# Designs tried in a protein design run: designed miniproteins, single chains, continued (4). Part 100

Each design is a single chain, and the fold is of that chain. pLDDT is the mean over its residues in the fold that is shown.

## One batch from the design tools (miniprotein)

Design m15683
Fold by ESMFold2-Fast:
Structure m15683 (fold): chain A 90 residues (1-90)
Amino acid sequence: SLENRKKALQEIAKVLTEAQKRLDEIVKNKSPQEAEKEANRLLEETQAKIDEIKKKYNVPNLKVELEVIFTKDENGNYKISLLATIYEEP
């Protein structure tokens, strides 16, 4: 249903927001190598949470693909960003 899809997307948005906050803490407190390892573990945990939300709302055709992007800003500060690509399969 459209209502279930809306609720699933709202819960997914909360999960993604929480994951980004955790990535921001990781980059502040860890070496780049340790940050990459912890970011990858967090990505797996985040994907599992999203899969449970999809199951809860019965939206199996809703696809959420997650990537972790490692960048440096103009000041040379290391940043980790969580990118989510959301689409529906037919």
Scores: mean pLDDT 86

Design m15684
Fold by ESMFold2-Fast:
Structure m15684 (fold): chain A 63 residues (1-63)
Amino acid sequence: MKELSEDERLVREYEEAVELLKKEGGDGRVGRRMLKELMEKLGLPSLEELEEKIEELKERLKK
């Protein structure tokens, strides 16, 4: 999807995955899996690129 609502959902899913990782005490298999699924969904090969993409989406959502 290319609409604004898709971007907003991706940002929220990323933040929820990061929160789950913290709540799981650092060895967060569920949080890591969620991040990996977001990377696959966006076609990104690394977590660093996912973070950059999410930051760009946040900026666009400020419109």
Scores: mean pLDDT 72

Design m15685
Fold by ESMFold2-Fast:
Structure m15685 (fold): chain A 85 residues (1-85)
Amino acid sequence: MEYFEKKVKEVEDLAEEALELAKKGEPEEKVKEKLEEAEKKFDELVKLLETHAPLPEEVKKKLEELKKKLEETKKEVEKILKEKK
């Protein structure tokens, strides 16, 4: 669990950094790079956990919540970037 929680936090932190960079008016390229890092870390986590299936239900719920948060952050970032154009 500790390792999983640490990886979940890494994805959440990267997504939050991307959103903050977008809000601060950082270049679109820099914002997209940070968001792509978050998505890549999430994909790596999913693949790692799939090799250890079946997963505990609490882990599955946490993973779905993380996916939803990442998707929401991505939409907010895209909205901010479009408004800056």
Scores: mean pLDDT 78

Design m15686
Fold by ESMFold2-Fast:
Structure m15686 (fold): chain A 82 residues (1-82)
Amino acid sequence: EEALRKAREFADRLVEAIKQGNYDEAKKIAEEAGKWAAELDPLTRNEVLRIISEAVYRAAKEYGAPYKVMKDILEAIRKALE
């Protein structure tokens, strides 16, 4: 599905930003992803949010991002859904 491809693109951008320690950029990407996901049907939205949040968790653990930064990025997605 096109939505899943776009979710992977957002996930890749988030992973790269977290890897670079560019947390402000990661939060901006998260806001873009959340705003996009808000326009999807609930089933597709849940699946793309799973892909994106899993990528954030994995990258934060792999690249040593502080827990609070990971939470801020996930919160940016959640707020953009509103």
Scores: mean pLDDT 85

Design m15687
Fold by ESMFold2-Fast:
Structure m15687 (fold): chain A 85 residues (1-85)
Amino acid sequence: MLASGLELARAAVENLEDALRARAAGDESSAAAHASAGLILLSAALNEGTIDEEARRLIRETAERLAAAGDDETAATLRRIAEKA
């Protein structure tokens, strides 16, 4: 059984939170890897179905935290995804 869109969206947020922790630790390589994994999981969530309002809110909140940490590129991508979901 494939994961639901909500399960994939939550897994994406977990990867993006791991990216934030890696950036705080100065591990740019791990931060980039986790951010990429999070974006791939979000793309899968969009393909599996409609992302609900709770998932959209989590994505927006994560985007703001990434922007505050200096990852404006990933934050911009997440905001665009949340607006289209």
Scores: mean pLDDT 75

Design m15688
Fold by ESMFold2-Fast:
Structure m15688 (fold): chain A 56 residues (1-56)
Amino acid sequence: SEEEIQKLREEAKKLIDNAPNLTEGEKRAARVVVDDPNATLEELKKLIEGIKEKNK
């Protein structure tokens, strides 16, 4: 749903901004995915998972 997509966009943005192990280039690339109006629920979940894995 649109509500779920917006919630995931906000979660992803927060994770990107607070990610100690992401480079500026990686943060920029991740934000492109988050800000894409055609981003799917699956793409946003995979992005969040990838950011969390990098910050373990």
Scores: mean pLDDT 81

Design m15689
Fold by ESMFold2-Fast:
Structure m15689 (fold): chain A 58 residues (1-58)
Amino acid sequence: MRETMERLVESLAKKLGLSEAEVERLRRIAEESRDFDEFLARVSQLTGIPRAELLALL
């Protein structure tokens, strides 16, 4: 699960053009998230990008 979320963080970082600081925040969120649904919800909150749009990027 952790490695899967790490790969998702890297994928989103490249697609969204995130800074290194933003990528580090996403990694922290991924580590603290209980499941993929919570991860997407927290990333949506952090980035302001709707959850549906984030799902389309994955």
Scores: mean pLDDT 75

Design m15690
Fold by ESMFold2-Fast:
Structure m15690 (fold): chain A 85 residues (1-85)
Amino acid sequence: AATTVLPGTVTEVRVEGDRVTLTVRLTTPDGREVEVEIVLEGEAARKAAEIAKPGAKFELVVDRAARAAELRINGEVVWRERAAP
């Protein structure tokens, strides 16, 4: 499959001015649980500050063929990136 979804749960939200740090517990493809910090800035940080709460559903969607990634919280797109042209 061209698209991989990494499911997780938001465990902590830290708001620091225009920056938001999400602590997320992710389930890796090999079935391990890992805790990672994701730093968001600008519009993504603003949206995350509005909707992200501890216990919220997190998904990192990676399309390797398109070189694109998308971050979803409670099913809503918070951040999206494509490889620059």
Scores: mean pLDDT 78

Design m15691
Fold by ESMFold2-Fast:
Structure m15691 (fold): chain A 74 residues (1-74)
Amino acid sequence: EEEEKLKEELKKKGEEKLKKSKELAEELGEEIKKKLEEAEKRAKLAEEVGEAAGAAAAYKEGNEIEDYAKELKE
C-alpha cells in the first residue's frame, strides 16, 4: 500500500514538473521546447522500464529544464 502511494506521489510530482516545464517552454521559446521534447522522450523510455522509473525521470528532467530556464531568464 505505501509503495503504491509513493509511486502515485512521485508520478504526480513528475507530471507537475513537466507541466511547469511546458509553461516555461511557452514563455521562453525554442531552446526550452527542444529541451522539453528530449526530456519527454527520455521520461517515456524510462517508463518502459517501470512506472516508478518513468516518474523519477520526469521529475529529474523537469527540474533540469526549470534550472536551465532560470539561467536563460536571468
Scores: mean pLDDT 75

Design m15692
Fold by ESMFold2-Fast:
Structure m15692 (fold): chain A 55 residues (1-55)
Amino acid sequence: MEEKIKHELEIFEHIAKDLSVEELDAAEETVKKEEKNKELLEKLLALIEKLKAEK
């Protein structure tokens, strides 16, 4: 993982830890729509799935 992508994922995880499943679903749809970096998009989607599973 590139350092920039890793840093973005860590920031997102830190912010998103307290989000509800519904809020995580909304974030998933937003990143699918807005994120133009394919690698970051795939990793963000995986992180969102992980966070939802932890609820």
Scores: mean pLDDT 77

Design m15693
Fold by ESMFold2-Fast:
Structure m15693 (fold): chain A 59 residues (1-59)
Amino acid sequence: NDEKVLAIAKAGQDSNGSAEAVKKKALELGFSEEEAEKIAEAASKDLSDAVHEARLIAE
């Protein structure tokens, strides 16, 4: 699960914190639509929050 969390963090950094890019990456990694939406919502506030949310969901 750490690999998926790192991939989401990288997608956020590479896209300058784009919630849309983070959501797309989460869906590609196998998160559900609801999970991806929560991660994207967190990313709109802070990328660190998105990484934290992804960790909680992935475990």
Scores: mean pLDDT 72

Design m15694
Fold by ESMFold2-Fast:
Structure m15694 (fold): chain A 71 residues (1-71)
Amino acid sequence: VDEKEVNRAIAEILVALGENAYKQGKKDEAERLFIEAARLAKESGDNATVEWILAKAKELGFDVEKIEEVI
C-alpha cells in the first residue's frame, strides 16, 4: 500500500464531504473539511493535490489565502 496514494484518496474523500456540507449550508464545516484535506496533502508532500483542493475551495467562494495560512 502506497501511503501517498492512500493519503490522496482520504484527501479526495474529505473534499467530497466538504462539498456536501457546503450544499447543506454548513459553510464552517465545509471549510474545516477543506483545511483537513489540504493539511493531509501538504504533510504527504503532494503539492498537486494541495493546489487541487485550494482550487476547489476557491470555486465554492472560500478564502484560499486564509486556508493557506492555517495549513
Scores: mean pLDDT 82

Design m15695
Fold by ESMFold2-Fast:
Structure m15695 (fold): chain A 96 residues (1-96)
Amino acid sequence: SLAALEAAYDRLVQALNEAIEKMPEEDRFEAEVYAALTVMAAALGLRMARQGKLTPEQVDALIATLDEAAELVRKEPSVEAIKKATQLVIDALNAA
């Protein structure tokens, strides 16, 4: 459902913000850059869903990927985890 995808997007944004706040100040700028890329990719997926360009199965797959990305970042609040989250979301969009 679109509402579930919007909720997954909000959870990802919150996880990224919380992770950045837990990181050393010197890592924060790089983390913010990759977090912004992750958010932009997730927002593109949400926009595609809102425009009816994704099947229900593709929407469910995107929700699962956004939740996986959020969990990865919550578990390991690091630049490396955020970079991996970015790649997960980009790969999911390319598969759609």
Scores: mean pLDDT 88

Design m15696
Fold by ESMFold2-Fast:
Structure m15696 (fold): chain A 57 residues (1-57)
Amino acid sequence: DPVRALAERLAALPPLEARVFWLTEVKGYSVEKVAEILGISPGTVRRLLARARARLA
């Protein structure tokens, strides 16, 4: 199951980085919507997403 395999990889990330990656890349929410959901700035979402992508590469 690709979703399970991704979830296991995300479990190795810091929780906020994993949540940002899941909401943007898996659920397809915009950076702005994820910022609203998590109560952080869009710039912080972009920074956390970049870190999550780097860790998953």
Scores: mean pLDDT 81

Design m15697
Fold by ESMFold2-Fast:
Parts: sequence; C-alpha cells; structure tokens
Structure m15697 (fold): chain A 63 residues (1-63)
Amino acid sequence: SLEEEIEKLREKAKEYRKKAEELREEAAKEKDPEKKKELLLEAEIEEGIAALLEGIASFLESL
C-alpha cells in the first residue's frame, strides 16, 4: 500500500542517516587527510540521499 511504501522510505532515510554518522565517526579516527576528506564527502552524500528520501515520503503523504 502507499502507506507501507511511505514508511519504508522513512526507514531507509534513517538507515542512510546512520551510515552518514558512522562515516563521520570513521573520519574522526582517520589520520590520512585525503582519506578523511573522502569519508566526510561520503557522509554528505549519504545525508543528502536521506533528505531526498524523506522529501519524497512527505510529498507522497501530502497526496
């Protein structure tokens, strides 16, 4: 159902936010500046995906 699909999108968004947090924690422990930059960029991408998924879920809920 649409309601189930919306909930799945919100749960997937939470998973992407958790991945972003884990990547930021890895970056904090990383000694190599270039690797640290890559981890932080990956975290930003994961966070962006989460925001998009939440936006789609909110749009569908408004229908």
Scores: mean pLDDT 90

Design m15698
Fold by ESMFold2-Fast:
Structure m15698 (fold): chain A 92 residues (1-92)
Amino acid sequence: MDEEIVREVAEGVREALLEGGASEELAERAAEEAARGAREALELGDVEKARERAREAYEKAEEAYAAGKTEEALLLAAYAEGIGYAVNVLES
């Protein structure tokens, strides 16, 4: 089920950030963004368009990080990771 894929990537992102020393609030927000990215990619059903979205999100994350917006950059990267996880499942 799509919900299991969404939950799996969200839990993975949350745990990775907590182990990296992020706050519970930031880890939860990042998990929500990863879930959103995965859900949108699964709903699109188009691997090429999903990859394009992930690429745009990573570019925005790099820009946010360069501007000193570290939390915004992490959230954008989490969204892109959610898309990438869903794309890998769709290609399986």
Scores: mean pLDDT 85

Design m15699
Fold by ESMFold2-Fast:
Structure m15699 (fold): chain A 107 residues (1-107)
Amino acid sequence: EEELRKAVKKIREAASKDPEVLKLAQQANYYYNKGLEALEKGDYETAVKYFEKAIDYYQKLIDLGVKEAYVPLAEAYENLSIAYEKLGQTDKAEEYRKKAEEYRKKA
């Protein structure tokens, strides 16, 4: 998605000017990628844990004013929803899908 690529570029620009933003962005990206690896392997419970950690770091970026983090935050919620759907937890999957839609509107 074009929006995600643009958001990642803006987050990198912010990280180049602020060591705390750099640290949070690196942690968010690390856990997000670990979540994707777990999803690919069918380890859905592990994927949930990694996406939850990524979400926490993206939220901290937003708290520091890096609003471009709303885009990867929404993507993390979407993948969290997919992981819960695979676990048969349809109510949680719907809840996090709605959060993904909400944060995409804030991006």
Scores: mean pLDDT 88

Design m15701
Fold by ESMFold2-Fast:
Structure m15701 (fold): chain A 100 residues (1-100)
Amino acid sequence: SLSLEELRELAFEQTDAAIAKLKEELAKTEDPAVAQRSVETMAAVVLHEITRFLLENNVPKEEAEEIVREVARRIREEFPELPESRLDEWLALTRRLIEA
């Protein structure tokens, strides 16, 4: 099985790759509403997929919550237009999944 450090590195690598891919797509997008929706969709999908990945690899709840919060922080840093309330809503959903 992968170590906690390897799982953490993979989570951040996957997050950074998703951010980079979205930035390439946004460079081709002229509609601000479509751009905002793409950012929101990517953030929701990445947070959900990373949370599932960590749980499927038996990452302890406290470490999983820490990693998911760092993933959200990285997304917000790269897309500051993303409403904090939307990130908080998705983080609440991921926390419920971790605590189940």
Scores: mean pLDDT 87

Design m15702
Fold by ESMFold2-Fast:
Structure m15702 (fold): chain A 103 residues (1-103)
Amino acid sequence: SLVEARGTVERLSGDTVVVTLQEVDTDRRRLTLTAYVSDPSTAASRTVTLTAPEELTVTNTTVAYRDGELVGEASASLVVRAGEEVTGTFTVSDGAVTATLTT
């Protein structure tokens, strides 16, 4: 299967690291947005806006871990049409995580 992946690593305040990954799977008609947060004690929020290259399911997932253990996970999914803009937002604060998708 053909998967295209892009990632960005951001350091926030202190030891909090946010990794955002965008993956396109053309065989499964999926685009996945994933945010990995190393320390959810620091409040963080990011928004990503994408234009869908084809009709596909967009999934936005936020995962938070502390000392190598999963402490929070949230996910949202939305079917989008070719040329539609989709906005994904994730938030993390004190172990609580959210993931949203809007068109």
Scores: mean pLDDT 72

Design m15703
Fold by ESMFold2-Fast:
Structure m15703 (fold): chain A 108 residues (1-108)
Amino acid sequence: SQEYLDEAEKALKEGNYEKAVEFARKALQTGSKEDKARAYTLLARAYVKMGKYDEAIQAAEEALKLDPDNPEAYRVLAEAYHRMGKYDEALEAQKKALEIFKKKGLEP
């Protein structure tokens, strides 16, 4: 499923969110638990860019069921909640993402 994940990321970077959803869904049909967590995270990122905040939250929560220490899934939750005006939930998700990034050394 790595090729589908790469295509989904490329589509997301190009602003083709429908294509990103398509390839993320294809990645969910195959691959490891780790690949599926990444696919759900990409799906959530695409949905938030499309203004589909409920779908974005569901996808991010599915990613967190597979990998509870996924900082990118928390970042997507924060963005979706913020766009919905749920600022307290957005701040909690952002704080959790930052905590995980610091523990894993994933950001400078």
Scores: mean pLDDT 86

Design m15704
Fold by ESMFold2-Fast:
Structure m15704 (fold): chain A 57 residues (1-57)
Amino acid sequence: ANVKPLHPHPDVPKEVVEKNNAELKKLGIQLNEGQQNSFARTSTVEEFNKEFQKLLA
């Protein structure tokens, strides 16, 4: 299978995105490709945290 995720270079550091995804996975919450792309579309750390908070609510 040829599967490539759509994760361009966002303004949010990749390490921050990966850290939050790892925490969600640790809590048993797995982000789908659409949710991962939503995080990748954020232009600031503040917007990223807002999207992360939506997953917790």
Scores: mean pLDDT 60

Design m15705
Fold by ESMFold2-Fast:
Structure m15705 (fold): chain A 102 residues (1-102)
Amino acid sequence: SALDALYALLARLFGPETAEALIQAILDGDGAKAVQILEEALAQRGLSPAQIDALIAALRAYKAAETDPKRKAVIDQLIAILEAHRARRAAFEAQLAQQAAS
């Protein structure tokens, strides 16, 4: 299922405890807790742009299978955070590349 695929990816990226906590926060419709868990995990693990893109894709697939509007809203908040994190990381890497070229 899309949920099983999302869990497997989250467990690989952040570990099974973080994966369980994040999925439970989504199922509970607790956006604030889901955001806190994801932001703390991103700060600790430092995902590549490719890993961020894979996680966004998995969240979008899970959202497509979800019928509860409150859970969909939480998934959208998580996608927005990942997109913002990817943009900040890409800008930082571009700045470092420019400095290395100088």
Scores: mean pLDDT 86

Design m15706
Fold by ESMFold2-Fast:
Structure m15706 (fold): chain A 64 residues (1-64)
Amino acid sequence: SEAAVRRLQERFGLSREQAERIVEKVEQLLRGEISGEELTRFLQEEFGLSPEQAEEAGVLVLTA
């Protein structure tokens, strides 16, 4: 969603493209296409987020 993209940009200093990639990955989790561990690993490897920041990013998308 637009709200999720904007919240990710404001919180983590991400570009729109980067924020949209995170939203897409969380949507894959919600569809059962990936595990929570895969989401956390993706966020850490692609964006350098800590486990705590990865959890925060997921919550931001789910509550937006």
Scores: mean pLDDT 83

Design m15707
Fold by ESMFold2-Fast:
Structure m15707 (fold): chain A 58 residues (1-58)
Amino acid sequence: SEEEEKRQRIVELLKKFREAMEKNDYEGAEKVIAELEKIDPELAEQVRHELELWRKTR
């Protein structure tokens, strides 16, 4: 179903986001957020907030 496809894409993007954060790859994290925004803009805003918190704790 379309919901299952959307869910799989979100899971893959969240995995890429974690990998970018583990590598201190801000540019990679921003690209993942841009892809999330196309699928789920509310989730993309949440993930952007997580990125900003991560940056502040360094």
Scores: mean pLDDT 81

Design m15708
Fold by ESMFold2-Fast:
Structure m15708 (fold): chain A 63 residues (1-63)
Amino acid sequence: DKKEQLKKELEEEYKRAEEALEEARRLVEETRDAPPEERRRALLALIAAEIAYYSTKSILEKV
């Protein structure tokens, strides 16, 4: 059924988003003492990862 397939795809995307968020958080910690430009890129990556994670979670809850 299409709904069950969509749910499985969303669960897989959620797992990927969770892993990406963990990696982004680690990158922020690793760049804490880096030059401001590099730290800003790490923070932007974290923001993007958080948006992807919470968006996927929200969609999964609605399915």
Scores: mean pLDDT 82

Design m15709
Fold by ESMFold2-Fast:
Structure m15709 (fold): chain A 69 residues (1-69)
Amino acid sequence: MAPTVRRAAIHDLITSFGLSEEEAEEIVELIEEGNYEEAREKLIKEARKNGVSDEDAEKVVNGMIEATK
């Protein structure tokens, strides 16, 4: 993933989903490694505790995966 895209993804996870920088960075790293299932599960779990729907979390993860390809 390009550095600017990676930074934008981390910022969006923090501001839109209420994740910490460490949590956001871990999810992006999982996507960059091709571990899409674990990244999806982790984002859904973290988003849920901050009141974000599973559907919205899944859409964001799919967008980040697409940006990595």
Scores: mean pLDDT 78

Design m15710
Fold by ESMFold2-Fast:
Structure m15710 (fold): chain A 77 residues (1-77)
Amino acid sequence: SMEEKARQMAIILATSESVSGRQLATNLGLSQPTVSRALRELEKKGLVVRKNGRYSATDKSTESAKKMEEAILEALK
């Protein structure tokens, strides 16, 4: 869904610096289980990496974030 793509993009942008899942949930106004599920999917895709319980966006995430942004903007027109 578009809500899921927007959520994934927001998480990618929010992980440009190393953050915990709990802090992401607070910053994005989402539940911890919702953020944890999205982070697992993004980690599986190689878009974020987990280090010492914290998450950071990968170089691959820049390309994927642009595609997600384009998809979101098209849906909002």
Scores: mean pLDDT 77

Design m15711
Fold by ESMFold2-Fast:
Structure m15711 (fold): chain A 60 residues (1-60)
Amino acid sequence: MGIRVVAVEDYTAKTPEELTLKKGDELEILEVVDDYHVLAKNLKTGEVGLVPKRVLKPLE
């Protein structure tokens, strides 16, 4: 099971590879891509894409 995180703010995708998020959306981190981005699955929508690390916090 990947690490679970929550969106701390709304985020609008800036590229086709990014996810659009609402504050409070729960995600599972699938892979750390770089220092600024993760590949994550939105558990509410089932969509997979890139998310900026800055808009996420761990649930644990």
Scores: mean pLDDT 82

Design m15712
Fold by ESMFold2-Fast:
Structure m15712 (fold): chain A 69 residues (1-69)
Amino acid sequence: SSEPGLSIELKEEELTEENLEKLARQLAGMTGVDPKQAEEAAKEIGKMKPGDSKVFTLGPVKVKVTVLK
């Protein structure tokens, strides 16, 4: 793959506090990812709206997050 990292697609209804906490834990479990950076990324994802797409750089990992319409 020409892009090293993950692609995550979420619906607006999935941007709940519980799902964001689960996402933060999942990202923090990745090799080289700082748990604090993962938590901050999850908070920023929670501010996204349908149709938004953003790339988060978590140490050696890039995560592309898209909120579905």
Scores: mean pLDDT 78

Design m15713
Fold by ESMFold2-Fast:
Structure m15713 (fold): chain A 60 residues (1-60)
Amino acid sequence: SLLEKLNEKARELIKLMKEKGYSDEEIQAVEREITRLVADGQLEEALKFVEKKIDELKKE
């Protein structure tokens, strides 16, 4: 399901952010944005947000 894919990608993003030395505050800000999009019923937008962040971090 879309929600399962989002949960998997969100875990990947959080792990990658931790490995790259992002602060707890920065990680919490990303988690809050994902939660907001999900609460608003914007699951596809949440997934796009997470995938874009992963791609940006992999280029660093």
Scores: mean pLDDT 85

Design m15714
Fold by ESMFold2-Fast:
Structure m15714 (fold): chain A 69 residues (1-69)
Amino acid sequence: SSSLLSQYQQTLADLRALMQQVLANPSDPALLQQAIQALLDTAARSTDSTFRQALLDQANWLQQQLAKL
């Protein structure tokens, strides 16, 4: 439906904006933790297995970056 598509597009826009903030401040542990949580929350709500796996892979990569700080 058009309302589900609008919610999906907004979620992707929010994730993109958050990832841009992480890339601008890659050594900020609070921002990294926020991005990890947002990715995990989005993955939990995603019905597409390929998209879910991509989100989990990104969250795992950010966890590794956080562990190096």
Scores: mean pLDDT 81

Design m15715
Fold by ESMFold2-Fast:
Structure m15715 (fold): chain A 70 residues (1-70)
Amino acid sequence: SAEEIKKKKEAQKMFQEAVEALNNGDFEKAEKLLEEMEKYAKEHLSKEDQEEVLETVEHLRKVLEEKKAK
């Protein structure tokens, strides 16, 4: 449906903002955006789309921790 497409686009926008925050060294913003993405996916997306977003969040959290360790 149009609503499902809109929700997936919102999750994609949050992903782009999180990646930009990571690249800019804004780890607090990146961490917050990843938490918001996980919450958004669990509350608004279908189970199938939710799993895809949660896998992406987990990957980005690993990148965040690696960057913070330096």
Scores: mean pLDDT 82

Design m15716
Fold by ESMFold2-Fast:
Structure m15716 (fold): chain A 80 residues (1-80)
Amino acid sequence: MSGKELLEEAEKLVDEADKIIKNAKTDDQLKKAIELAEKAKELAVEALRVGEKEDVLRAIGVALRAIGLETEARLRLGLK
């Protein structure tokens, strides 16, 4: 995948994780959101390695969103 394609996929996964967290009623839903956020973070890091300089801030933004969503879901599961 190109750096731009990695970022587009990472943003899609972060948006999916955010929707799951906002509507989560079960621990399994929160666990699914963590999985999506972790994958989005991984793709954003890969985009930083292969992407253009103009994509750096975008990749950092996606990674930070993913970390925030993962942290929220983990706290709601009672994980620290």
Scores: mean pLDDT 82

Design m15717
Fold by ESMFold2-Fast:
Structure m15717 (fold): chain A 58 residues (1-58)
Amino acid sequence: LAEKAIKAIEEGKEEEALKYVKKLVEEGDYEGVEEVIKKAEKLGAHKVADVAKFLLKL
């Protein structure tokens, strides 16, 4: 799932990336969410990074 989210970010498919981030949170894969956040910040996908950070606080 983290790999799929990162690929979606690289392809500019932010809404698809957010679907995978939500699945990572649902599965309790918080390390995967952190990896997606780091990659999103490096690529300038701030919306994905911000939403992922918000979901980790829940």
Scores: mean pLDDT 80

Design m15718
Fold by ESMFold2-Fast:
Structure m15718 (fold): chain A 99 residues (1-99)
Amino acid sequence: GAERAAEAAAEAGRAADEAARAAEGRGALEGGIGAGLGYIGAGVARATGAAEAAAAGAEAAARGAREAARESGTEEARRAAEEAERAAREAREAAREAA
């Protein structure tokens, strides 16, 4: 439950960070990615006590990564956003199983 959600949230955070790097220089970095990464950090910290918080953090990171991919238009950012979305789905599944 909580451990799987924390791992998935960390994976979403890594994917969001990859999307941020792929979008670097195209102006997307300061908008959606920053918000998403801040949320994943809170989600991972709370996953130590709550799988639901980890899932919410992972979902926020995935939204940030998706926004960055949309604005940057790079293939690397799009792939990173897809990875973040997949990790967020895994975190949500783990949270539901923990509930």
Scores: mean pLDDT 59

